# Designed miniproteins, single chains, continued (3): the designs that were tried, part 3

Each design is a single chain, and the fold is of that chain. pLDDT is the mean over its residues in the fold that is shown.

## One batch from the design tools (miniprotein)

Design m8076
Fold by ESMFold2-Fast:
Structure m8076 (fold): chain A 93 residues (1-93)
Amino acid sequence: MEELERLAEEIARATDPEEVRRLLEELLSLAPEDPVGVAEALIRAIEGATNPEVLELLLEAAMELLKLVSDDLKAINLAIAAALIAIGKLLDL
Protein backbone atom coordinates (compact mmCIF):
# COMPACT_ATOMS: atom_id res chain seq x y z
CA MET A 1 0.00 0.00 0.00
CA GLU A 2 1.26 3.48 -0.89
CA GLU A 3 0.38 4.93 2.55
CA LEU A 4 2.10 2.03 4.34
CA GLU A 5 5.27 2.46 2.23
CA ARG A 6 5.29 6.22 3.00
CA LEU A 7 4.91 5.59 6.75
CA ALA A 8 7.69 2.96 6.70
CA GLU A 9 10.10 5.37 4.94
CA GLU A 10 9.22 8.25 7.32
CA ILE A 11 9.75 6.03 10.39
CA ALA A 12 13.07 4.66 9.06
CA ARG A 13 14.38 8.23 8.47
CA ALA A 14 13.08 9.72 11.75
CA THR A 15 15.55 10.38 14.57
CA ASP A 16 13.08 11.94 17.06
CA PRO A 17 11.47 9.25 19.31
CA GLU A 18 8.28 11.37 19.71
CA GLU A 19 7.89 11.60 15.90
CA VAL A 20 8.47 7.83 15.62
CA ARG A 21 5.81 7.12 18.28
CA ARG A 22 3.26 9.27 16.40
CA LEU A 23 4.04 7.57 13.06
CA LEU A 24 3.87 4.11 14.70
CA GLU A 25 0.46 4.91 16.24
CA GLU A 26 -0.76 5.90 12.74
CA LEU A 27 0.70 2.69 11.25
CA LEU A 28 -0.77 0.40 13.95
CA SER A 29 -4.21 2.06 13.53
CA LEU A 30 -4.27 0.47 10.04
CA ALA A 31 -3.67 -3.07 11.41
CA PRO A 32 -7.40 -4.06 11.68
CA GLU A 33 -7.85 -3.33 7.94
CA ASP A 34 -4.49 -4.65 6.67
CA PRO A 35 -2.52 -6.58 9.33
CA VAL A 36 -0.15 -8.13 6.74
CA GLY A 37 0.55 -4.75 5.10
CA VAL A 38 1.28 -3.15 8.49
CA ALA A 39 3.64 -6.02 9.44
CA GLU A 40 5.47 -5.70 6.08
CA ALA A 41 5.73 -1.91 6.61
CA LEU A 42 7.27 -2.50 10.08
CA ILE A 43 9.88 -4.83 8.52
CA ARG A 44 10.67 -2.15 5.90
CA ALA A 45 11.05 0.51 8.62
CA ILE A 46 13.31 -1.75 10.72
CA GLU A 47 15.53 -2.57 7.70
CA GLY A 48 16.00 1.19 7.06
CA ALA A 49 16.44 2.29 10.69
CA THR A 50 19.91 2.83 12.22
CA ASN A 51 19.05 4.78 15.41
CA PRO A 52 18.90 2.43 18.46
CA GLU A 53 16.06 4.40 20.12
CA VAL A 54 14.01 4.10 16.90
CA LEU A 55 14.79 0.35 16.68
CA GLU A 56 13.57 -0.10 20.29
CA LEU A 57 10.28 1.65 19.42
CA LEU A 58 9.93 -0.51 16.29
CA LEU A 59 10.45 -3.64 18.40
CA GLU A 60 7.72 -2.43 20.81
CA ALA A 61 5.41 -1.77 17.82
CA ALA A 62 6.03 -5.30 16.45
CA MET A 63 5.08 -6.75 19.86
CA GLU A 64 1.93 -4.56 19.98
CA LEU A 65 0.98 -5.69 16.45
CA LEU A 66 1.35 -9.32 17.57
CA LYS A 67 -1.25 -8.62 20.32
CA LEU A 68 -3.64 -7.10 17.73
CA VAL A 69 -3.42 -9.93 15.14
CA SER A 70 -5.02 -13.17 16.34
CA ASP A 71 -6.82 -14.35 13.16
CA ASP A 72 -4.08 -13.95 10.53
CA LEU A 73 -1.21 -16.45 10.68
CA LYS A 74 0.76 -14.61 7.96
CA ALA A 75 0.53 -11.32 9.90
CA ILE A 76 1.58 -13.13 13.12
CA ASN A 77 4.61 -14.68 11.37
CA LEU A 78 5.61 -11.31 9.83
CA ALA A 79 5.23 -9.50 13.19
CA ILE A 80 7.50 -12.13 14.81
CA ALA A 81 10.00 -11.69 11.94
CA ALA A 82 9.90 -7.89 12.46
CA ALA A 83 10.68 -8.29 16.17
CA LEU A 84 13.57 -10.71 15.46
CA ILE A 85 15.09 -8.40 12.80
CA ALA A 86 14.87 -5.43 15.23
CA ILE A 87 16.57 -7.49 18.00
CA GLY A 88 19.30 -8.57 15.56
CA LYS A 89 19.99 -4.95 14.52
CA LEU A 90 20.08 -3.82 18.16
CA LEU A 91 22.58 -6.59 19.06
CA ASP A 92 24.84 -5.57 16.13
CA LEU A 93 25.08 -1.99 17.48
Scores: mean pLDDT 82

Design m8077
Fold by ESMFold2-Fast:
Structure m8077 (fold): chain A 70 residues (1-70)
Amino acid sequence: SEEVLRKAIEILEKILKENPNNADVYIALGRLYYKLGEYEKAIEYFEQALKLDPTNEKARKLLEEVKKKL
């Protein structure tokens, strides 16, 4: 459900505002935007995750996957 995905995004965005250096929250937000088909937002969140943790293979693979959708 899109409604459920958007509610999850709201919760994670609130967590991110309190803890802006949490790479895992950026990855989770990127995945939710990807599920919504909002690929440019998904890319932005995965790039922020990689900026915080450049060795994160999961974020790198997800970024490559979403770029293929553009």
Scores: mean pLDDT 87

Design m8078
Fold by ESMFold2-Fast:
Structure m8078 (fold): chain A 71 residues (1-71)
Amino acid sequence: MEKEEILKEALEILGEASRDPSRVDEMRAAQEIIRAVKAGGDVELLKKALEYLRQGKFDEAIEYARKALPG
């Protein structure tokens, strides 16, 4: 399932980022994506959030993860 793939990748990124204190912004972005996936967020917005996370665009990743949250 697409949500499981997004969750798995975000958890892997969080795990790597949590080994380095300088990667706090990356950890925060990964945590927001994980939260949005668990809340049943919109898959297309979550995919965009994950893409921004992979690009190091953490503010955009957080923005799209929050937009993905069900209203």
Scores: mean pLDDT 83

Design m8079
Fold by ESMFold2-Fast:
Structure m8079 (fold): chain A 63 residues (1-63)
Amino acid sequence: SVAALAATLARVLALARTQDAASQRHILTSLRWILESLRAAGADPAVIALVEAAIAELEALLA
C-alpha cells in the first residue's frame, strides 16, 4: 500500500540521518534508481511522489 511505502521511506530516511555521508550517498543512489524504475514501469503517481520527496530530503541533508 502507499501508506506502507510511506512508512518504509520514513524509516529509511531516519536511518540515513544516523549514517555517514558515504552511506547517505549510496542510499540516495539506490532511491534514484528505484525512482527511474518506477517511472519506466508507469507506477502510481502517489508512489512516485513519495520517492521523489524522500530523494529531495536526503539531497538536502547532503547539501
Scores: mean pLDDT 87

Design m8080
Fold by ESMFold2-Fast:
Order: sequence, then structure tokens, then C-alpha cells
Structure m8080 (fold): chain A 66 residues (1-66)
Amino acid sequence: DEIEKLIEYAHANPNLSKEELKELMRKAIEIYLKEGKLTEKEAEYALKAIDAPSSEEVAKVSDEYE
């Protein structure tokens, strides 16, 4: 459960920077892609979400929903 370990590590270390959390998420996506648990398309979308400007992109999505 490599992904679960990465999630637990992030929760146990709330002082991690956003960049460090992005690195952990990127590694999780790569692991799942290697194991065939994600398609390449799913991995691409997840990587784009990680690379997004975080709160600003979320705010834009919320505004578009309205």
C-alpha cells in the first residue's frame, strides 16, 4: 500500500510545504501508473491537478460552477 503510506506520511507531517505534498502526490501517481492501477489518461489528469496553482485554480472552478 505505497499510496496509503504516502497519504499517511502527509497527514502525519502537517508542516510539509505545498511543494513537498505535490512531490508525494506525483510519486503516488507514478507508482499507480507503474502498477497498472491508473491509465495514462488518468495519470495525466492527476498530474495536471497537482501542477495547478492550487487555491487559485479551485477558486476559478468554483466560479465557473456558479
Scores: mean pLDDT 66

Design m8081
Fold by ESMFold2-Fast:
Structure m8081 (fold): chain A 59 residues (1-59)
Amino acid sequence: GEVLTRVGVAELERLLAQVTDPAIRAELERLIAEARSTTDPARLTELSRRAMELVAQDR
């Protein structure tokens, strides 16, 4: 994939490291799996937004 795809995946992994709730971790793993399969910048942006919302719920 392009460097942009790698950056997106790395950001999602950083969010995963901040999460302690097992249910939220499971959802983030799903988002990361989708991010690995997708090279569309718009979809990566959507996945990042959802990941940030999940991290906010963990707090």
Scores: mean pLDDT 72

Design m8082
Fold by ESMFold2-Fast:
Structure m8082 (fold): chain A 67 residues (1-67)
Amino acid sequence: DEAKKYYELGLKYLTEAKPEEAIKYFEKAIEIDPNFAEAYLYLGQAYKILGKEEKAKEYYEKAKEIE
């Protein structure tokens, strides 16, 4: 499961306080599985950590649409 692999890498980078790297892997996960709601949720979380509130909101809304 390629999408899950990238999602797990994204989570690993978030735990290491590397939100920019986490974003990269969450973006790879959604490229493979565009209906991966959890990947959008954590992509929003990573952008929120970076202070990019508008970008975070966009991904939270996308996650809600998929669920």
Scores: mean pLDDT 85

Design m8083
Fold by ESMFold2-Fast:
Structure m8083 (fold): chain A 69 residues (1-69)
Amino acid sequence: SSDDILSEIMALVIEAVRLAKEGRVEEAKEKLEEAKRLFEQNKDKLTPEQARIAETAIRSAEEAVRKAE
């Protein structure tokens, strides 16, 4: 379901942010890229609201990774 896809994207984003805060930048980038890939491959299956939530979360994680570098 679209809820399952959103939940998976959010889990990857949360893990990426956690890894970035721990200074594990390369691992954080891997989780972030996985989240972005999942979003791009499934964006047509998400509602507009779910897509906005996922995109916002991914952008926040990208910022966290940049600050950890």
Scores: mean pLDDT 88

Design m8084
Fold by ESMFold2-Fast:
Structure m8084 (fold): chain A 79 residues (1-79)
Amino acid sequence: MELTDEEIREAIRNALKRLKVPLPTSKEEYEKILKDGAFRRALLAELGIPLDGPEVYSPENRERIERAEKVLKEEAEKR
């Protein structure tokens, strides 16, 4: 399931908006937000990734989150 960079950026923005947090501008903020359970659930839901059981912590889901982190960093740098 491959999403475009635009779709990933929109999913990230929607997740942050629901949590009422600003777009992160530093690596520390990226890591903090991506480790936040509420943000992770919102982001995974926007990306269509299942949230139940051990699947949440699978290597595959970790890679998807890492890809989202790269898109998030790129979006922050462009804005």
Scores: mean pLDDT 65

Design m8085
Fold by ESMFold2-Fast:
Structure m8085 (fold): chain A 65 residues (1-65)
Amino acid sequence: AERILRVLAGGARTVAEIARALGVSPATASRRLRRLEAQGLVGSHVDAAGVRLYSLTPAGAAAAE
């Protein structure tokens, strides 16, 4: 199973938080997030402070279980 989906099952996360949880570089986490976003499993939004957060789509939540 894709580990990023399991991390995001706990809620929306920044690239830095995901990278820390997985023990990978932010660049590696960002590349994997882009692939998952292209697959429709992950979405992203920018919060009121200008921070980009990643979260599961409904399809991603199903895949994380």
Scores: mean pLDDT 79

Design m8086
Fold by ESMFold2-Fast:
Structure m8086 (fold): chain A 58 residues (1-58)
Amino acid sequence: NAEQARLDYLKRAAEMRRQGVEDARRSAETNSPELAKRLRAGADEGEAQYARLEAEVA
């Protein structure tokens, strides 16, 4: 069903965004302080994005 396919897609999209945030935070640990700051800022924004996707699924 199209509705179930859409929900499944949103769940996968949220999980992929979450994975990207996790990867960015890990990368921040191994990079320069300036790059780490940017990576963490991007990760914080990514968290807001997948929180909205999770709310859309729920």
Scores: mean pLDDT 76

Design m8087
Fold by ESMFold2-Fast:
Structure m8087 (fold): chain A 75 residues (1-75)
Amino acid sequence: SLDDLLKEASRILAEMLEIASKTQDPRIIELTTEIERLYRELKRAVEEGDEEKARELLEQIKRLYEEVKRIAEEL
């Protein structure tokens, strides 16, 4: 459901904000800012009932999340 997509994205964003705060790494901060932008777009897609766009945006968020985790593991 659209609500489930929004909840998953919200969990990822919360975790990324925590990692950004703890690491203070500029690459992680930049990627977290991009995830925040995508999350705002996902919220709009959910509001408009655009499930296909919401799913695409969540997949983009997940790809950036994997990149943040990769960088964090190297610290």
Scores: mean pLDDT 88

Design m8088
Fold by ESMFold2-Fast:
Structure m8088 (fold): chain A 70 residues (1-70)
Amino acid sequence: VEEEIKRLLEKAEELEKEAEKLEKEAKELLASGEEGGEEKAKELLLEAQELEGIAALLRAVAKVLERKAS
């Protein structure tokens, strides 16, 4: 169970890092004033939000497993 919790948390962390990268790229596009950059930034932010949602779900599952082990 402890190994499963660790793997879920590691995967959540990877997804969170990917989401942060997408958010940074979106902010850079918005700051650049590039034509069409606003639409592209919106797409990147939506993708980042999806990854954050999956990461949050993995963290929630890890917490439930930790509670059952306690």
Scores: mean pLDDT 82

Design m8089
Fold by ESMFold2-Fast:
Structure m8089 (fold): chain A 111 residues (1-111)
Amino acid sequence: AAAAVLSVTPLAPVVEAYLGEVAVVPVRVTNTGSQDVNNVVVTAYNEAGEKVATAAVGTIAAGASGLAALEITPTEVGEHTVTVTATGTGADGNAATSAPVKVTVVVRARP
């Protein structure tokens, strides 16, 4: 089938950071479809549905994967859930969107 299909895999399901320091959330984006996907961007949303990070991947060929690092600056101590999605445009001009995946960011106060 000629389809663009994106899947996001967190490379770390839990990320630890100190308050006010950048938490890096590494993800792999896989194109499991039969056509190339262009302009792939990964976006992270907080629990309120607000965009907190974005990273450009570029083109992912059919059956290939790309890596992205989302940089989030934590504003609150505690455990926070971030929802990550990938979006892009298939070679046919149609939009491709991954299923959302969740990553836990554990934020600690500095000693």
Scores: mean pLDDT 84

Design m8090
Fold by ESMFold2-Fast:
Structure m8090 (fold): chain A 68 residues (1-68)
Amino acid sequence: GKELEEVVEQLKSRLSPESQEYLDKLVELALKTSSEESVLDTLKRMLTATPEEQENVIKAMMEDVKES
C-alpha cells in the first residue's frame, strides 16, 4: 500500500544508491514470505536507527540472502 511505499522512500533518501537497490530486493523477498503489515513494522523500526546503522543492516541482510 501507500504507507509501505512512503516508508521505503524515506529509508532510500538516507541510503547510498547500492543500498537503495538492496532495500528494493529485500522488500520484494520479504513480501513473498511475510505479510505487508509485518514488513512495514520491520521497516518502521529501521527508521529509528541512524543512516549508518541502516546502511550496515541492509548490506548484512543482502549478503545473507546471497548465501541462500
Scores: mean pLDDT 80

Design m8091
Fold by ESMFold2-Fast:
Structure m8091 (fold): chain A 104 residues (1-104)
Amino acid sequence: MREELEKRLERARREVEEEMRRRGLSPEEVRERGLARLEEILDRLGVDEETRRLLLLMAEALSPVDQLAVARVAEEEPEVTVELLEELLSLGFGREFQRAVDAV
């Protein structure tokens, strides 16, 4: 399950990087497209306003390539969008939480 999502995400990342090189897209343009697509997907999933805002904030923390890559995977399989964002945030939150504990 996790390995399949990782493979899909890695393929999407390569496709985004390839498109950026071919079309001369800036990281800023890629970010804008990725976030816009994710917003549409979350709207279709019918998540509540607070959850939607939190998930978009999580997405903003990702690199532009990862934002568009996640959006592409989510467009094919919208039901995994929340799981993907939660898993990516859990990895990032784990690091920040560990830092906070070590600082006390």
Scores: mean pLDDT 70

Design m8092
Fold by ESMFold2-Fast:
Structure m8092 (fold): chain A 87 residues (1-87)
Amino acid sequence: NNAEAWSNLGDIYLELENYAGAIEAYGKALELKPNFAKAWNGVGKIYEKQENKEGAIAAYKKALELASDSETELKEELQKKIEELQK
């Protein structure tokens, strides 16, 4: 699935602190699969790096809503991030 490949590329760009590359890659993933929780999680991480707390919370909440029941680890990560940002 091309959406998974683009999301993985976004994660690599984010690790390299190439936020422009990460935004483009996650954007491509979401073009292919708009309900892709993993890509919304990546968007939230970019907003955190930009110190946009409100944007990060919104993106993480979107990812949590879209995450499947089998994505337990992702759901736990998202819940923790939302709680920490709302402190």
Scores: mean pLDDT 85

Design m8094
Fold by ESMFold2-Fast:
Structure m8094 (fold): chain A 92 residues (1-92)
Amino acid sequence: SDNVQQAIQNLQQAIGYIDNTLTRIDHPDLRQARDNVRSAVQQLQQGDIDGAISQLDTAISLINITLSRIDHPDLRQALNNVQQARSQLQSI
């Protein structure tokens, strides 16, 4: 569906922003958040919307923990993209 494709696009952009942040700041919570976002993309490609939302909830929590320690504009954009993707999936 268009909503799933838009969610995947937003999550791929979020991965890019996380990777950019990781080139400057290597943090285990952020690496785990990236893995959760990647898992969400795979689950969406397989049609598991509920599983993807669960992965994104974990990623949002981990990104917020990282932002509380290190405020970075790329990481804030990653959070926005993950939240937009989650909202798109909730409307299905």
Scores: mean pLDDT 89

Design m8095
Fold by ESMFold2-Fast:
Structure m8095 (fold): chain A 56 residues (1-56)
Amino acid sequence: SEDEEALEAFRRDVEEERERLIKEAGYDPEYAKKQEETRERLIKGVEEALELLRKS
């Protein structure tokens, strides 16, 4: 569905943005950890939304 495609696209954007930001910061471990925490929160939201769509 379009909603699932949009959520999967957003998930990919989140992963790519995390990698880009970590690379731009020169792979600083503390900054990388903060970006990983942000990615985990956003991806959790996507997974929850996908499960709701699959159950509806």
Scores: mean pLDDT 79

Design m8096
Fold by ESMFold2-Fast:
Structure m8096 (fold): chain A 89 residues (1-89)
Amino acid sequence: MEEEIERVRELGELLKSPDEEVARKAVLELFRLLSRAEDDEVKRLILRELLEATKHPDEIVAALAALAVGVASLDPEARRLLEEILEEE
């Protein structure tokens, strides 16, 4: 659990990188982690980072993040977590 949370935080920092290739790899890795995450706290952290990445200035990062959120919303549990995150904003 703590290893997954630290990895999500690390990837969130990589999304802020001025290197577009680093940011693109970070968004893809966040999506990969989401598909393997079993804990709602970890899923919530990943979904929040992906939602923030949809606003990224790099169009590819933003598109990948939007696609990842869209695919995640196909799972009822992930969709519920997304709704909760959006209610907090």
Scores: mean pLDDT 80

Design m8097
Fold by ESMFold2-Fast:
Structure m8097 (fold): chain A 97 residues (1-97)
Amino acid sequence: MEEARRALAAGDYEKAVELFEEEIKKDPNNADAYTLLGEAYYRLGDYEKAIEAFKKAIELDPNNARAYYLLAVIYYDLGREEEAQKWLEKAKEAMKK
């Protein structure tokens, strides 16, 4: 995880994807790895894969405010404002816990 997080922080998003996918192979229930994988895909502009990763992160950790917030950002970028608002409300609810 540390090397994968360093790649993400350095802006090496393609390497970050590879490293987070390896972490997920070792621990498929790691919600943090799915959240960071989604962030790397979002930074690459791969919104479809980012949405899949964030939804998996939320499935594993329903209080994941970051994943809900980033889903809202993606839906807003896609012009799907009503869906963006629903995900933003879920992010606000998750932040209270």
Scores: mean pLDDT 85

Design m8098
Fold by ESMFold2-Fast:
Structure m8098 (fold): chain A 83 residues (1-83)
Amino acid sequence: MPSELEIDAGAYYLAGAVYYVMGKKDEERGDLDTAIESYKKAIEYFEKARELAEQAGNTQLAEDSRKFAEDAKKHLKEVEEKK
C-alpha cells in the first residue's frame, strides 16, 4: 500500500512537471489561453502528488510537489493578468 502511494505520487509529480513545462512553452509562444490550461493542470497534478507523497511519508517529494505547485500558481497569475 505505501509503495503504491509512492508510485502514484511520482506519476502525478511527473505529469505536473510535463504540464508545467508545456505552460512555460505556451507562455513563451504567446498562447496565453493554452498556457493557463497547462498551468492549471500542472497545479492540479502537483497538489495531488503532494497529497499522496504526504500519505506515503515521502517528505522530499511532498515538499518538491508543494514548491512546484506554488511556482505554477505564480505563473498562472502572471498569465491571467496578461489576458
Scores: mean pLDDT 85

Design m8100
Fold by ESMFold2-Fast:
Structure m8100 (fold): chain A 100 residues (1-100)
Amino acid sequence: SVDDLLAELEKRVGELTKKLNEMRKKLISDGIVTEDELNRLILEAMLEGYPKGRERYDAAVAALEKAGVTLTDEQRIRLRRLFVQEEMLEAAIKKLESLK
């Protein structure tokens, strides 16, 4: 169901947000990057993740509509936000994992 999908996405976004915050803290504490440079790298990576999040949202909506599901505007907004956030967070985490 859409509610199950939303719950799974919210859980994943929460887990990725926690992971990103722990990675940020460690990289700054270890002196690998400054906070300003880290924030710039995260922003750049998130912008790269945005189109992939949009693609996943479009594919999910198409699949749900093909299955006969009628989405509310509120559900569409939440799905788009969560798919975009997940891909942006994953892109940021991948970027930070590339730092030595």
Scores: mean pLDDT 89

Design m8101
Fold by ESMFold2-Fast:
Structure m8101 (fold): chain A 65 residues (1-65)
Amino acid sequence: GAQRAYEAGKEAGKKAMQEGKSVKEAIDAGTRAGLEEGKKNGLSESVARTAGLLGGVEGIKEVQK
């Protein structure tokens, strides 16, 4: 469900930041990962994209702390 899309987005956002990418690139990576995982779990595209985006933001925050 939405939690898996969020978690996928968080890991993708963290990885992008650890690879030296910009915050914008990390958000985009999280959004894409959340969309893919959410669609596999039967979420609508908009819900999956939003969950991935929120996860990506959280992943970025964890790397910046």
Scores: mean pLDDT 82

Design m8102
Fold by ESMFold2-Fast:
Structure m8102 (fold): chain A 60 residues (1-60)
Amino acid sequence: SLREEILEEARKLAEEGVSPDEVVRTAVGLAVQAGMSDREVAELGEEVKRLALEVYRALE
């Protein structure tokens, strides 16, 4: 699904050391461009934020 594709892209960016804020911004931008609803964008943003912070902590 489109949501899964965005989550996979976010995970790759986070693993490459892109900052959590930039990972969230990129994922939200992709979701908005793809026509996801405001609710779906907000929920995806929170999911991506959690994912990016988890990866960031693991790389420290």
Scores: mean pLDDT 84

Design m8103
Fold by ESMFold2-Fast:
Structure m8103 (fold): chain A 64 residues (1-64)
Amino acid sequence: MSDEEILEKAIEKLKELVKEDPSLSFDELVEKIAKELGVSKAKVKELLTRNGDEVDAAGVRALT
C-alpha cells in the first residue's frame, strides 16, 4: 500500500471515528486507524500531520 493510499484510507477512517466519538484524542484515532489499515502508528501520524488541513476539515481538535 502506497503512502497516498494509506493517507486516503486514514482520512476516511478518521472522519468516521470522529463522527462516532468526537472525544477521542488524536493519538487514539491514529492507533485505531493504524490497526484497521495494518500499518504503523508512526506512519499514520506522519501522513495525517503533514496533511493537517484535510484532518482539520474532519474536525479533529488535537491539531488546533
Scores: mean pLDDT 71

Design m8104
Fold by ESMFold2-Fast:
Structure m8104 (fold): chain A 80 residues (1-80)
Amino acid sequence: EVPKLVAARILYAAGDTEGAVQLLTELLKSPDPEVRAEAARLLGKSKDPRAIPHLREMLSDPDPEVRKAAEEALKAVEKA
């Protein structure tokens, strides 16, 4: 899970935004709420509108930190 977050950051640095978004959306399904929250934040930084439906789903996450991360990420994506 944490190595996949590092891989997503590397993909962004390499210019593979499609691969990074795909990997981050998979990480939103992680059993670890810390991983889900970080994936939501990174999707927000991507400003990719493909993230919008996934981030909206995370607004219903049982973890309050994940919900907050998704709300902040949605605001960032919707501003782009």
Scores: mean pLDDT 76

Design m8105
Fold by ESMFold2-Fast:
Formats: C-alpha cells, sequence, structure tokens
Structure m8105 (fold): chain A 54 residues (1-54)
C-alpha cells in the first residue's frame, strides 16, 4: 500500500521535525507558548501514525 507508506513516512518526518523544534524550545530558543503548540502537534502526529500502523 504505497499511499499508506507515503503517509507514514510524512508523519515520521513531521514527528522528527517537531521533536527537534521542542528540543530547541527547551534550550530557550522558542517561547513557552510555541513549545506547547509543538508538543500538542507532536502528540496528534504520533496518534495518527499509530492508527496507520495498526
Amino acid sequence: DEEKQKKIEELRRQIAALEQAIAYGEQGLLSPEEVEEYRRKLEEARAKLAELEA
């Protein structure tokens, strides 16, 4: 299922980018509000990935 594989890959890239952004935020490079927003998006992306892998 090529479409499913593509969506999984896109979500994995998005998760990696969000994890990096949160790490930068924890170093004081982003506002607390931005860090919370990225954490929420990360949780949503992880949930979607889990559903696609089930």
Scores: mean pLDDT 82

Design m8106
Fold by ESMFold2-Fast:
Structure m8106 (fold): chain A 65 residues (1-65)
Amino acid sequence: MEEEMKKKIEEKLTTLANALGLDVSKETIEKVAEEAVKEYLENPSEEGLKYALGVAEKIFKERLP
């Protein structure tokens, strides 16, 4: 379950990075996905998943060069 959720978040973040033209390392994507999974585990619901993805997107924007 957690591994499957992490992979889904990594795929979404990779797609987002490509759409924004960001050259983001796989390690950075994995770290951001781990943060998003932690947020999901604090509120394991469909709404919690949307919130976790929002947090991941915010972190990506904060890391823009």
Scores: mean pLDDT 70

Design m8107
Fold by ESMFold2-Fast:
Structure m8107 (fold): chain A 65 residues (1-65)
Amino acid sequence: SMDLGLLEALADMTGAVMGVDIEIEFEGDTVVVKISNGSEEDKKKAAEILEKAAKGLGYKLKVEF
C-alpha cells in the first residue's frame, strides 16, 4: 500500500539520521517496528517518531528493542 512505502521511507531516514537500525513489518492494522543498535534514548526517540506517523495513518504500533 501507499502507507507501507511512506513508513518504510520514514524508517530508513530516521535510522540513518539517528544511527539506529529499524525494520518494519505490517501485520493487518498493526505496524511492527524492530529497533536495534544505538542508545536506549535514540531507540525511544525513533519509536516516538514512527508511532506518531503510524497513528496518523490509522495504524497501531508495536515496538521491539
Scores: mean pLDDT 79

Design m8108
Fold by ESMFold2-Fast:
Structure m8108 (fold): chain A 94 residues (1-94)
Amino acid sequence: SLEETIEKLKKELEELEKKLEEAKKKGDEKEVKELLKKIGELYAKIARLYFELDKYDEAIEYLEKAIEYYEKAGDLEKAEAVRKMKEYIEEVKK
């Protein structure tokens, strides 16, 4: 189910966030940026699944997190794409 997929992705998210903290401790700037991008992608993926479930508030929340992680990674193009997706969902919710 979509709900089971979301729960699996949330567990992957927790694992990646732990890896990010370890990479930061080691000062591996390249690994930090790669993990920030992967975390952003995973937040965006979870948001899309929430949107498919008509859970618009949760979808928006996860897109906001995706934007934050893409900005931290310096991927401003992906951050902007996610902002447009968020704006679309906010219009659909109305």
Scores: mean pLDDT 89

Design m8109
Fold by ESMFold2-Fast:
Structure m8109 (fold): chain A 71 residues (1-71)
Amino acid sequence: MALSDEQMQVLQDGYQRMSQAAAAGDQQAIEQAKQQLVDQLTSLGVPPEQAERMAQQIQQAAISDVQGQKS
C-alpha cells in the first residue's frame, strides 16, 4: 500500500500520543488522540473508513505495547 510521507508522519505522531496516554491510563486522552489521527488522515485524502481502521490499529498497538511492559 502506497502511504505518503505525510500519512506516515501522522501515523507515527498518533502512535506517540496514544502510547503516552495509555501509559498514563488516560482513556479520554487515548480517544482524543485517536479522533485527532482520524481527522488528520482524512484531511490527507484517506477515506474515513480506512482512516478509522488505521487509527484503531495504532490504538491497539500502543495499548498492547504499554500493557506488555507493565506485565
Scores: mean pLDDT 79

Design m8110
Fold by ESMFold2-Fast:
Structure m8110 (fold): chain A 72 residues (1-72)
Amino acid sequence: KILEAVGHVIRGIGAYLDGNYKEAAESFKEAAELLYEAGDKESAIKVLEKGIELTKDPKEIEELKKLKEEIE
């Protein structure tokens, strides 16, 4: 589960480098959900913060912020 979350973080970074901000945001969101389910709330929040920082899609930023508030 944690290893799977790491895979999604790597995918998110790759998508960001390709300029695919929507896919990057989705990958970070999925990674955060997996980390939260694994009991690592702190890492889940950090991943969402990085996703918010890296994405440029206002709709995706709003969704990531909403998920972060729900987890906190």
Scores: mean pLDDT 78

Design m8111
Fold by ESMFold2-Fast:
Structure m8111 (fold): chain A 59 residues (1-59)
Amino acid sequence: SAETLELAIARMQQLADAFLAKHPDATAKVERVGEDRVRLTIEFDGKTYVEELDARLLD
């Protein structure tokens, strides 16, 4: 549902913000990659971290 997708986006954004607060030189991107899927991409210290969350798991 739209509500679970919004929760997934908010959770990924919270993780991104927490990481950037400790590592201001990092970059973070939260994006929809499907109807029920959100991706967080963090680039830091020459490394790329990618996490995906299926919003249907938040029901």
Scores: mean pLDDT 81

Design m8112
Fold by ESMFold2-Fast:
Structure m8112 (fold): chain A 66 residues (1-66)
Amino acid sequence: GKEKALEYIKEAYKAAEDNPEARKALGEAAKAVLAEDFEEAIEYLRKAAELDPKIKELAEKAIEAL
């Protein structure tokens, strides 16, 4: 659910400490999840995964949790 998706986004944000572009996308994804704009959240999560491959699994888990 929404709370689990936000936990994965938080973990991805910590892991992407060296990548401000990916962190920005993750922040936008979290805002979209909170607004229940799940289509926009999925778009930003996919963008974050493209910007930082090491967080791809966490971003995919966040999408699956939505």
Scores: mean pLDDT 88

